# Designed miniproteins, single chains, continued (3), part 113

Each design is a single chain, and the fold is of that chain. pLDDT is the mean over its residues in the fold that is shown.

## One batch from the design tools (miniprotein)

Design m11934
Fold by ESMFold2-Fast:
Structure m11934 (fold): chain A 60 residues (1-60)
Amino acid sequence: GKVYVRARRDFVARRPDELTLREGEVAELLAQVSPDRLLVRKDGREGLVPASALGLPIIR
C-alpha cells in the first residue's frame, strides 16, 4: 500500500523544490529526505514539506 500524510497546518512553499499544502490536505509520502523534511506528492506535483507541518504517516 501507499503511505500518506495529512497537513496539520497551512504550509506555503518558499522555494521551487517545496510544495504548498493547506491544513487538512492529504499527500502521498514518497521519501524522508532529512529528519525535518519529507518529499510528498499531491495532485501530480511533488515537493518538500517540513515534517513539523505533517501528521503521523497513514498506511493504506
Scores: mean pLDDT 84

Design m11935
Fold by ESMFold2-Fast:
Structure m11935 (fold): chain A 64 residues (1-64)
Amino acid sequence: MSDEELSRVVERSLIESGVPEEEARRLAPAIARSVRDTYSPEDQLDGARRAGRTVGRHLNEQRA
């Protein structure tokens, strides 16, 4: 799976977790790279969704 595809999945998960689109787009590429390096190819899509939700939740808690 390409970095761009994983980045899009992370970006969507961040936005769904309440992160503004601008911040989500900025953060997504680095998170996607981490997911690619951490997970097997078959688990990367699920890993990207989970990472986006986890980071998004953390950022929302810091904002509140």
Scores: mean pLDDT 79

Design m11936
Fold by ESMFold2-Fast:
Structure m11936 (fold): chain A 82 residues (1-82)
Amino acid sequence: MEVAIEGLRRALELAREGRAEEAVEAAVEAAERSGHLGAEIGAGMAALSLGVGKASGLSEEEKAELVARALEAGLKMVEEGK
């Protein structure tokens, strides 16, 4: 649980810096290392948000905002899933 929370927080920091692709990579790594279902869902939502943003022609800042929102939801699921 702690590994999932710390990993998702790190991913969220990257997204808040406008680093959407690196944020998704960090979230996927956190999910793989923790094996936590909430982290896997959060990482999946972040990856989907990035993909939709790219397909929609969104700016780098808009893509990062979508990824950040997905990661915030995922982090909440991990924290409340106990």
Scores: mean pLDDT 81

Design m11937
Fold by ESMFold2-Fast:
Structure m11937 (fold): chain A 56 residues (1-56)
Amino acid sequence: MVETTEEVLAENEDLALVRRTETDEEHVRQTLELRSLRSGQVRELMPEPEVRPIPA
């Protein structure tokens, strides 16, 4: 099962920077997305380093 969460890190008049975190049973992946508020286009920047699940 995969869970996706989005956090708005910064927002300008024309752009929003969003961090998307996808969590699976075995791993966590974070990606930064640049979203254009004017055109509605989404551009993926660089993937954040993968974060492995921490034992309880």
Scores: mean pLDDT 68

Design m11938
Fold by ESMFold2-Fast:
Structure m11938 (fold): chain A 83 residues (1-83)
Amino acid sequence: SDTEKARALYKKAAEYARKKDFDKAIEYLQQAAKLAKKAGNKDLLQEVARFAEELALMAKLHGDEASAEKAQALADEIEKELK
């Protein structure tokens, strides 16, 4: 299902975040968000938004301001769609 595929991509994003590969983490998280939207899974979209906010903080703490901005933009976009 799209939900199961989104969950797998979310796990991939977490793996790359642990490696401090923020570009790949954000890329996988964007894909997870698209599939969660397609599935109509609001709970998963909320989880993706929270993780995007966490990625923004992690990237900023590691001096990657560009990735921090991209991750925060993803979180903000999802939050607008959840209204």
Scores: mean pLDDT 88

Design m11939
Fold by ESMFold2-Fast:
Structure m11939 (fold): chain A 109 residues (1-109)
Amino acid sequence: SLGLSPEAKAALDKFYEWFKKNAEKYGLDPNISKEEFYELVKKLTGFDDRAIDPNGNLHLYDERLVLRPELTGYDLSLFPNLSNIPESQLDDPEAQAKAILEFLKKHKL
């Protein structure tokens, strides 16, 4: 969260609220803390405010962020497999959120 704009923080807050409402629907533990959720999402986005669109939505599958593993501090072998998301859904926030929930589930959420 260090270095994130107010817009990026608002988008993360919005995503966390969506996660809390939908976690059980996807068979996930809704009890992950806000800070733990932020750290996981931050690693997946590469700590880059450029993932925020003009409407304040966080786009987690910006390929420029995925192609900078040294910047993200994240093991890309654990990143959600983008080939499982149709190209037409890469800009769909719900499809991106679902892929992130599947990633979080692999961390025993």
Scores: mean pLDDT 54

Design m11940
Fold by ESMFold2-Fast:
Structure m11940 (fold): chain A 71 residues (1-71)
Amino acid sequence: MRFTPEQLKEHLDDAVNYLKSRLDPESRERVDKLYEEGMKQLEANKDDVDKVEKIVQQLMDRLADIYREAR
């Protein structure tokens, strides 16, 4: 199935919302900073689908690391 940049962004937004509802305040701040940096990178590369996919994957991996470290 082909993912659009919009669908990839929705997956990232869902992951961020899920984690923030389950994390302590310190870990939520880490997620917020990562999300802000990620959104700026996505906006800068919005015309390059391959870069968008790589950025989203990297952000998802880093979010998973924050979640594991917080537990």
Scores: mean pLDDT 77

Design m11941
Fold by ESMFold2-Fast:
Structure m11941 (fold): chain A 87 residues (1-87)
Amino acid sequence: MEKEFEDIKKKLESLTKEQIKAVLEMVRSILEAAGLPLPVEFDENMTKEEAIEAFKKILDDLLARREEHPEVVEGVLNTVKEFLDGL
């Protein structure tokens, strides 16, 4: 699991700001459906680097919660991987 999160973080650096926004919205929808808060809000004024850091923070928060919400973490991981594999 940790290696999969590291692979995702590396791929984020090659994404456009719009692609990062799209995947963050997918993650937000999964978290909302599970009744979990999104730890950061996407701001249109964010730089690409700030958006990447916000996404990394979300991934780190999810990894920390993996024992309490393993299905949600797996759902987010699979959704992000499918998005990245489709590029």
Scores: mean pLDDT 74

Design m11942
Fold by ESMFold2-Fast:
Structure m11942 (fold): chain A 93 residues (1-93)
Amino acid sequence: MLTKEQLDKAYEALEKAARGEITVEQLLDELSKILGVPRDVLLEIEKRYLEKYGRNLLADLYFGIATPEEVADVAPEEYREKFAQLAEYVRKR
């Protein structure tokens, strides 16, 4: 499970990208490190989310639009809990 510190850092990275302080590529690198998820897996999750829901995952996460269920559905089994936790955490901010 993700710690509160990891969740806070992930949200901070999303916020920096939303403000234009970092690129989407830099955001993916930061999220990969914070969440302990390979960058290529993050790209696969984004692609699956776009194909299934027609929306951008990182934007939907930042704005609290992505539900824990939607994000878990597109994540590989081993990462479903981490992504569900992140989506729920951001929606409660």
Scores: mean pLDDT 85

Design m11943
Fold by ESMFold2-Fast:
Structure m11943 (fold): chain A 79 residues (1-79)
Amino acid sequence: SPLEKAKREAEIAAYRAAVEAYSNGQLDTALEKAREAGLKKVEEYAKKYNFTPEQKQELIEHAERAAERAVDAVKANAA
């Protein structure tokens, strides 16, 4: 579904942003960058597929959780 695709793309964007931030020594801003990347994908997909406010809120919450998980995963891999 478009909603599941949006969740997956937000997760991928958040993870890539976290990896990039961590690899260039920007651990302090890794969570912020992961959130920005994930939320940008949420906005792109919400506009493209005309998601309801409820679906958009679900995606926002999913993207924020994905950003936290991405940073935790990158930290675990670096430790």
Scores: mean pLDDT 85

Design m11944
Fold by ESMFold2-Fast:
Structure m11944 (fold): chain A 103 residues (1-103)
Amino acid sequence: METVEVRTPFVVLALRDQGIDAKLGDRVSMEQLVEAIEYFLKIANVPIDEETRTIDAGFLVAGSPGLKQTLEEMGIHDDSQKLSLATLSKAVVRYLEKIEKES
């Protein structure tokens, strides 16, 4: 099972609200990260299409140049494109891995 290091305080809060006792530097499963991202988006009032489980890419890139670059490297160049939560979670993992390599 793939694991990811917790690098942001918002992910810590989202994980703890899901009953996962995590802190900065802990490693969590991809499934736990996906749940934390979904919960964070709901707290941030980012609109999620509940029927398709997708999100507008424009909302994600507006505040994060690093995430925008990661999405572009994955072939996602159109801010009007709807992203699945699975695709978003992969982009976040890739972005977190880049931060880890540069740190």
Scores: mean pLDDT 68

Design m11945
Fold by ESMFold2-Fast:
Structure m11945 (fold): chain A 84 residues (1-84)
Amino acid sequence: SLEELRERLIRLSEELIRLSLELMDLAGDDRELILKAIGRILRAIGVILDAELGLLSEEELEREIRRLEEEIRELREEIEELRE
């Protein structure tokens, strides 16, 4: 349902924000990584707001979910690389 897609998008966006904050903690003094993490957080907040306001169609929600899943995968790989 549209509601289930919206809830999934919000959960994925929250996970992206959490991972981005973890990346910032691991980045130390790397200004580029910090700014990229901030950019991801701001974009995720925007997507959550658009979803909550009902501005996203079912197709757009599914597209954004796929994009978020890929970004989360890439972020997890980046975090693992920085840990070791």
Scores: mean pLDDT 85

Design m11946
Fold by ESMFold2-Fast:
Structure m11946 (fold): chain A 69 residues (1-69)
Amino acid sequence: SEAERILAEIERIGVAAYLATGSKEAGLQAARDYLLSLGFDEATAQAIVDAIAAGDRAGALALLEAALA
């Protein structure tokens, strides 16, 4: 699905930012910036990033699917 594709890209961007900076917060910020670049609003982008930060991959996916419906 488009949501699964976006989630995989967020995970890739987060890992790349972490490897470049040594900062998990930089990874989360890069993921948020990516979501905003796709046209997600700030509240939705933050909710998805918060779910990822909490290790709630299923919750992040559900939020993406709801936003894309």
Scores: mean pLDDT 84

Design m11947
Fold by ESMFold2-Fast:
Structure m11947 (fold): chain A 100 residues (1-100)
Amino acid sequence: LGDNQLVADGLRAAAEALRESAERVKEKAPEASKLFQEAADLYDRAADYAAAGDMGMAHSLTVEGQDLLLQAQGELAKAGLEKDGQEASKRIGDALSEAM
């Protein structure tokens, strides 16, 4: 239904923002890039569950993805790329807010 699809679209947009962030940092912070890719995969899976109406599973996977994002930000900080982490968080948050 339309509302479930709107949530799914927002989660897919967040996954794309995560993949773009992974590409930007892959050379300087390969561990952060890997964590962003893993988080993107979780957000895509969450989008599939949201589209199917399983909002509980969508939420659970989104929480797991957010934990990976926090780990990625820690790796970026160690590499001196804190600003890239802040930009990624903003883009992901903006994508998710469109789903609300």
Scores: mean pLDDT 82

Design m11948
Fold by ESMFold2-Fast:
Structure m11948 (fold): chain A 83 residues (1-83)
Amino acid sequence: SMLEKLKELLEKLESLDPASIEALRTVEEAERLLGNLSGVRRFQKLIEAIARDDPKAKEEAKKLVSQWKTNLKGIIAALEKSG
């Protein structure tokens, strides 16, 4: 189910370094699963910049990952209440 997949993505995201490429890929997967494709180009640029060891990109990634952890928790809670 979508709820189980979202829970798995949240657990994975909480275990990862928020400045890692893997954390950004996990956020991208969550965004695709929810039908939100607007971030695809932004994620690609951040991944490229992190690969170049850009400290600003790492700081942006940490903020983005933190926000997505909060968003996923909210979505999961809403879906659990709606079932």
Scores: mean pLDDT 79

Design m11949
Fold by ESMFold2-Fast:
Structure m11949 (fold): chain A 86 residues (1-86)
Amino acid sequence: MSLEVEAVRAFVRGDEDRALELIQKLVDEGKFGPGDLLILQNLLRYGTEEQRRKAVEILRKILENPPSGLTPEELAFLRRALEEYG
């Protein structure tokens, strides 16, 4: 919960690198959720080249070792995002 909120706040204030770092930590802790997915999708679409590369790396790690609690539909959504932007 708190890490997800901090990731959103970092993203909103223009600290996208910090937001990506916090999202990576959420993935590592098995706490990745829909809010984090929305941040990654926004960075893939509107982020800088470097931010997009990091977002793609995070998506790839999620798909290689999916966090518990993600639905098959959420995983399919992440796969499509990787295909569109990776």
Scores: mean pLDDT 75

Design m11950
Fold by ESMFold2-Fast:
Structure m11950 (fold): chain A 111 residues (1-111)
Amino acid sequence: EPLPPDATPAEAQARVSDAIVRGEPAEKVREYLEAAGLTVGDLIALLQTAIDAGVRNPEVIEALKEAVERYDSAARPHLLEALDAIRQGNVEASREHLRKAAEAYDAELAA
């Protein structure tokens, strides 16, 4: 189902989260990510959702990687490492890198 053209950022973010949990095609995840206007904090939350859902679809992981690469943030290298760990099925490493991403983002906001 296509995202409504007048969807709020909150509705778009919820649609991305639901699409990831339901295992929707990467093209749908990309569409929702582009429409959502996400913050780095929202991306951290989406990666947590992907880890918890056991996502291993390489096309969905690539869509999330493309979204992360758009942000010039101290969290970016840690988010990319978390995505690589998700791709490998290494849940422990993915959670550790996501924790580091959250810490880097908090430090960036405090600066």
Scores: mean pLDDT 78

Design m11951
Fold by ESMFold2-Fast:
Structure m11951 (fold): chain A 80 residues (1-80)
Amino acid sequence: SAERQQSLEELLSSFALPLAKRLALAEVLAVELSDEQFTRLVQAINALKDAGLKEAHYLALAIKEAAGEALYQKVAPLLK
């Protein structure tokens, strides 16, 4: 949904990723994630933000844990 995409765009703004990659990542994840996966990812991202962890590799791990290996591999090029 548009609301899920906007929420992800705002959450991803704290990470060290180019704008184009952040927008593409938010679009894919907003469509591909189940409601449970989305909730887990939002919780994981907020925990990273609270810990001050901004590096893309922490975001990559959070996506892998919340979304699973198959979806992680689909978005991995956007995290480089």
Scores: mean pLDDT 84

Design m11952
Fold by ESMFold2-Fast:
Structure m11952 (fold): chain A 92 residues (1-92)
Amino acid sequence: SFSENEKKLKELIQKMSELSQKVRDYAKALKVDEAKKALKELKKVSEETKKLLSTNPTSLSEEEKQQLISQMDGAISKGEEFIAEAQKKLEK
């Protein structure tokens, strides 16, 4: 149902926020393997969210969907940057 899709979308957004924070926290702690695992999960949840947005009715407009997708892609890119910086610190 629409209500169930909205609940799922909210849960996915919350999970992505938590995973994005975990990537950052693990990378800052130089826990590169944990950061990579969290990033892999973030990418997976992001793809699930994109599928939900494309296949199921939600309250979001097309513009809001594109903004959310851009934010998700940005979070992944920033996570990759944090991991790369952590790896450079470990190589020195």
Scores: mean pLDDT 85

Design m11953
Fold by ESMFold2-Fast:
Structure m11953 (fold): chain A 89 residues (1-89)
Amino acid sequence: SEMEKLGKELVERFKKTLAEDEKLFEEEFSKLKDEKEKKELIENLLKGLERAKEELEKLEPYLTKEQYEELRERIERRKKELEELLKKL
């Protein structure tokens, strides 16, 4: 159906955006030597993930429960990893 096609396209685009944000983070983080700049970069990615969660909630009506939960769990897992990384700096 058109709705199933739309849902799949939205999931693929969402996953691509998350992957692009992650790639940019890793590239910039690897260049930083200053602890303050590293913390600021992590905090910026955490804010980005919070915005991604808000956007995902808007997409919920177009997604299956399984698609929504997979993406939500991926965001929450990454937020936890970044929060732990902040504690170790």
Scores: mean pLDDT 87

Design m11954
Fold by ESMFold2-Fast:
Order: sequence, then structure tokens, then C-alpha cells
Structure m11954 (fold): chain A 86 residues (1-86)
Amino acid sequence: DPKVEKLVEELVRAMSEAANENASNEDIKVKQDAMVEAAAKVMEKEKDPEVLLKAFERVKKLLEETVPDVEPLLKKLEEVVKKLLA
């Protein structure tokens, strides 16, 4: 699905940029919160709930493989998705 692929690319880019902008922060929570905020802004623009859910599931798998101590980040991202679908 091209829409899912595009949204995954935009989410990964936005979160990576936020993490890099906050690279000087010693508090990993601040970096994760910045990543969540960046992802939320991208996800807000997607109006199709099925596309949003599929893109989030792909991003979740990528984050699980690449980010140490990923659980707090995933929990916050899941809360954003839940809020956008409500």
C-alpha cells in the first residue's frame, strides 16, 4: 500500500530528526518525548484510520529492532494513535 509506505517513511524521518535535534540531552525521556511529538504531528495529517494503524504497526516493529529501551516510546506512540482514532 503506497499510502502506508509513505506514512512509514514520513514517521521514521520525523522521529529521526527529533532524536538528532535532541542528541545533546542527557535525559533519554526528553529525546523520546520529542520523537513522540514529531510522530503525532505526522499522524494527525492522516485521515484514513486503516492506513494510520498499518503504518504504526510497521514503525513499531522497526523501533523494537533499533531503539534500546523502546517500551516507554511505544506506549506513548500507542496513546497518540488511540487518541487520534477516538
Scores: mean pLDDT 80

Design m11955
Fold by ESMFold2-Fast:
Structure m11955 (fold): chain A 102 residues (1-102)
Amino acid sequence: SPVERLTELVQRMNEELSKLRRAVEEGDLESARKHKEELIKTAEELLRELEAVGAPQDVLDAVRKSIERLKAAKPEDVQTILSEVNRINTAALETAMRLLRA
């Protein structure tokens, strides 16, 4: 279901964010860059799912802007990455909740 797919993508975002944070704490910037790339890929998959379920245009635009900010952020800018991931995940979970209520 779309709800299951959105929830799975949010879980992947949280797992990759956790790996990114650990890599930064360990000073492994190469690993941090790889996990940032996986976050961006997962966020783009999440955006496609939001488009497929007909999320409102303002939600889609907000997620696109967050993805652009993720791309622009340095891997070590953990607070910026965390903030953008939280915005994307919130949009996904709010959309999943609306689908469950339909």
Scores: mean pLDDT 90

Design m11956
Fold by ESMFold2-Fast:
Formats: structure tokens, C-alpha cells, sequence
Structure m11956 (fold): chain A 58 residues (1-58)
């Protein structure tokens, strides 16, 4: 749990994206619900965050 959160925060920071609690919740859901690996869950969360940021382009 803590490792996933810290890795997610680091991955988002590397992309210049802000961490939001919902992003961690989504990653945990993918890991536990879909059997995704930690790396897959983090990559999905970062990708979704990037797409969401583009969609929210003000």
C-alpha cells in the first residue's frame, strides 16, 4: 500500500502532474480488482491522469 502510493506520487511528479487521492484509489482498485501488477496500476493511473489533464485543458 505505502509503496504503491509513493511510486505513484513519484511517477506523477516526473510527468509534472499533481497527486490527487482519487488517483491512488483508482490504482489500488486496478491492482486488487483486475489483478494488475503494481507497475501496471501505476502506469494506468499516470496515463489516465495525463488524458484527464488534456481533457480539462481550460
Amino acid sequence: MKELEEKLKKALEEKGLEYEESMFDDAVGWKRGLGASEEQAINLAVTVAEIDAEAKAK
Scores: mean pLDDT 76

Design m11957
Fold by ESMFold2-Fast:
Structure m11957 (fold): chain A 87 residues (1-87)
Amino acid sequence: ELREAALEAAAATLAAMMRKLEAAGVSWEEIEKKLKEILEESVPESPEEEEIARRAYEEGLRLARELSLEEAEALAREALARFEAVA
């Protein structure tokens, strides 16, 4: 399930990044704004890529709010390992 593995890896990696920024003193409002700007500036090659990017952003933001930095980093490592195993 390459799509699911890609989504989980992207979402978990984004969550870990957001948590690192929060730990460095960046506000959640600024984190959300910057990531949304990056997403809006991206030009997807297909509707499938656009959907994966959107869902990864939404899920990553949710995970970042629910998990600690350590939990988010652990999840990102696990998700990336799963993605590499199926890619």
Scores: mean pLDDT 76

Design m11958
Fold by ESMFold2-Fast:
Structure m11958 (fold): chain A 73 residues (1-73)
Amino acid sequence: MSQQQIRDLIDQSRRRAEAAGLPFDRGFTARSLLEKEGVPKDVAEEASKQAGKAKNNDEAAQIVYQAIQQSKS
C-alpha cells in the first residue's frame, strides 16, 4: 500500500464520519488501517497515537505508511 492510498483511505473515513454527523478521529482511523495491514500490536499502538496527534491527514498518512513499511521490512 502506498502513502497516497493510505491518504485516500483516511480522507474516505473523514467523509464517512462527516456524512454520519460524527467527529473524525484520525488516531482511531490509523489504528484500524494498521491492524488491517497486519502491523504488530505494539507498533500499531505507537503509530496510531502519533497519527492522532497529526495536524492533517497527510501527516497521519505518512506515519501510517512508515509503520507499515517498518513492519513488512
Scores: mean pLDDT 82

Design m11959
Fold by ESMFold2-Fast:
Structure m11959 (fold): chain A 55 residues (1-55)
Amino acid sequence: SEGRRQLEELQKALNSPEEERSFVLTGNDGSRYRYTLKRDEDGTWVLVSRERLPE
């Protein structure tokens, strides 16, 4: 039951119109970078862009 509920939540998230995820990492120099991932044809998350944040 619990496992099925988790799978349903995951499936819902994966089926959402959002096929893109972003996260921000701070480097040793204090610079922030926004990484954007998108789904590949195989449904694999791939890095499509990396943007340095000026602020």
Scores: mean pLDDT 67

Design m11960
Fold by ESMFold2-Fast:
Structure m11960 (fold): chain A 77 residues (1-77)
Amino acid sequence: SLSQKAEQIAIMLAVADRISARQIARNLGLSQSTVTKALNALEKKGLVRKRDGYYSATDRSEASAKQMEKTILETLK
């Protein structure tokens, strides 16, 4: 489901030191453009930081992870 995909993206961002849109897309069977759209929404909200095409969570708290999941889900709908 889209809810499960959103949760999986949020978990990947929370646990990875750095991760690319391509890596997330490949792991979850999503298009890179779909993942990039979600990551752009997260970056706009300050929930992730982009450096050299890689993304990392700005805050590793459970609250931040839930906010990421909600934001991703809205972009995947």
Scores: mean pLDDT 84

Design m11961
Fold by ESMFold2-Fast:
Structure m11961 (fold): chain A 98 residues (1-98)
Amino acid sequence: MKEENLEILKKGLEEGVYSEEVEEAFKNLPKEERAKLLLEAFKKTGDLGAGYSAVVLLSEAEGIPLEEAAKKVLEEADEELQKKFLEALKKVEELKKK
């Protein structure tokens, strides 16, 4: 189960068909399981979108603030990946600003 979903993530990232097929596969998973899969994808591929989605889903699944969820996700990443992730979070906040 978990490895199958990770293979779908890897294939999507390699072929550039990430958004549609990967989102469809995730729709049937509990938020906790999706968060774990996205965290593993983030750690293995460095995909910032996967990292961000892991933070959001972990926050929702555990009922904790986004800042707390982000801290948990970042503690499992190396320093370079942490820096890139924080930059991506800032960019996402700017894009959602009304």
Scores: mean pLDDT 66

Design m11962
Fold by ESMFold2-Fast:
Structure m11962 (fold): chain A 106 residues (1-106)
Amino acid sequence: SREELEKLSDEELEKLAKEYEEEGIKALLEFQENPSEEKLKKAVEAFKKAAEIYKILGERYEKEGNFEKASEYYAKAAEAYRAVAVLEPSEENLKKEKEAEEKAKK
């Protein structure tokens, strides 16, 4: 799916990332009201998708030399990865959060 995402315009990616963020928030609220493994997994996967898309946007703006926009999108990726790391703690998820945070500072 990363190759399919890379074919989308910046505007299409931004819209899709926001849709996945909304899905993640909705699933997390549903999980908090009635806990289930399925709802937690849905929230985690939605936030992972949002983070991946924001990272692609950050990479695109970085390649264009638009470091301000790149930093903004890497920060959004870091926030989404942070949600993943909080909900599903793992070395890999913590590493992805930190990598995006470091990119946001450049």
Scores: mean pLDDT 86

Design m11963
Fold by ESMFold2-Fast:
Structure m11963 (fold): chain A 110 residues (1-110)
Amino acid sequence: MTILTPPELADLAARVPGARVITGSQAELEAAFSEVPLPKVLILPVKDDVEAINYALRYFDPERPTAFALLEYKGKRYLVLVFAENQEELDAAVATLRAHLPVSEIRRLN
């Protein structure tokens, strides 16, 4: 699994077993997103629930299993988006993230 994360979360993301970590600014992570193979995780800083919903809708694909969670770290809020080829792969990725990251309840988008 590949995790695209802001640099302040790099050490946290590196705790996920078997994860490849890519760091960058929000613009760099969004630009790299389409080039990264599944399964992948995109972590974006968000100011509020409205911005989190808008990002979730932007990245929503009805044909691909997708889940989201919120992460609060050092007083900042982040949206965690999880993408997989199939439901089994999504469930495995979600279980791994839940065990290693202080994420909120992980919810499916489809």
Scores: mean pLDDT 81

Design m11964
Fold by ESMFold2-Fast:
Structure m11964 (fold): chain A 86 residues (1-86)
Amino acid sequence: MDPRPLTPAEQAELLARVEAFREKVKKNTDNPLFLEAVDELTEVMRAQIAAGAPLAVARRLLEELEEALENELEKIIEEIEENKKK
């Protein structure tokens, strides 16, 4: 299939997904460096989505970003719980 630019509806969907993930991270951590990194990464994703990146590429990058950040968030939570037990 020919690559097509994101429609306004698809841009809104992806932007909402980025915001939902950012909200989840902020709810689960107060680490300022981690929050700064998430803010920078979400800004880059918003810029790509607004620039009309191909739908398949934008979705894949967002999924990879969400997976990477979920893994880091889980590690931080585990470290906090481990320190709490000690």
Scores: mean pLDDT 69

Design m11965
Fold by ESMFold2-Fast:
Structure m11965 (fold): chain A 97 residues (1-97)
Amino acid sequence: MPTPDEALFATLDTDGDGKISREEFIEFLTTVFGLSEEQAEKIFDAMDKDKDGYISLDEFKEFMRNLSLKDPEELRQFYKSLGLSEEEIEALGNSFN
């Protein structure tokens, strides 16, 4: 049974190749979460661990799972691991309220 994350990934993966392009992922973050293009690029670069220019289903599920963390400190540490500043993390916290 597909999870909500898998269903969302399938929606973004328009060509069905099992990966989301850099452009599609940046558009998703800027449109859905209200992030700046600069913030979205930092998140993409941190998630693209193999440097192939795409986000895999596993990387996307890890990202979505971390966004579902209810502990503000754990969520802050996650964003910090993506290279975001404390100011950018505060702005992101306001976007989810």
Scores: mean pLDDT 69

Design m11966
Fold by ESMFold2-Fast:
Structure m11966 (fold): chain A 73 residues (1-73)
Amino acid sequence: MEEEIEKKIEEIVREVEERLEEARAAIDAELSTLPSVSEAQRRIVEAIRAGDVEELRKVLREMLEEAKRRAAK
């Protein structure tokens, strides 16, 4: 349900917020070692790097909703 999806997004966002300062320094290193990534993953990484929690929440919601739609078929 949408409520469950929102709960998962909030959990992920909360953990990211708590570790934003640590994650920002590590992101550049991760980008150097990451294999080819999807557009959605790139958007998530850029949102974390910019500290844009709203964009992060939006991308995660979109991904979870798409997965839910695929499961419905």
Scores: mean pLDDT 64

Design m11967
Fold by ESMFold2-Fast:
Structure m11967 (fold): chain A 91 residues (1-91)
Amino acid sequence: MEEAVRRLEELAEELRRAAEGIRKGDPEAQERAAEALEEAGKVLEEIGDLEGGNAFRTLAELVRIGSLQVAAGAAEAGARLAEEKARELAE
């Protein structure tokens, strides 16, 4: 549980940086955001939160196929979800 909390907090920070990169027009930031969202989904699946895992997979798809505004929004939503899940698991 402590490892999952730490990893989700790290991924939330990564996603916030990626969202900023997407807004600045960095084409690599969009792929980084999708990868971070997929990793967050795997973390949740490994601890048995399949619904949380599926939510992150959906956000990763929105990052890959969406416009830059949609991709940045999905990355920010993913960061908030990761922070929320980390908080829930720490309690």
Scores: mean pLDDT 86

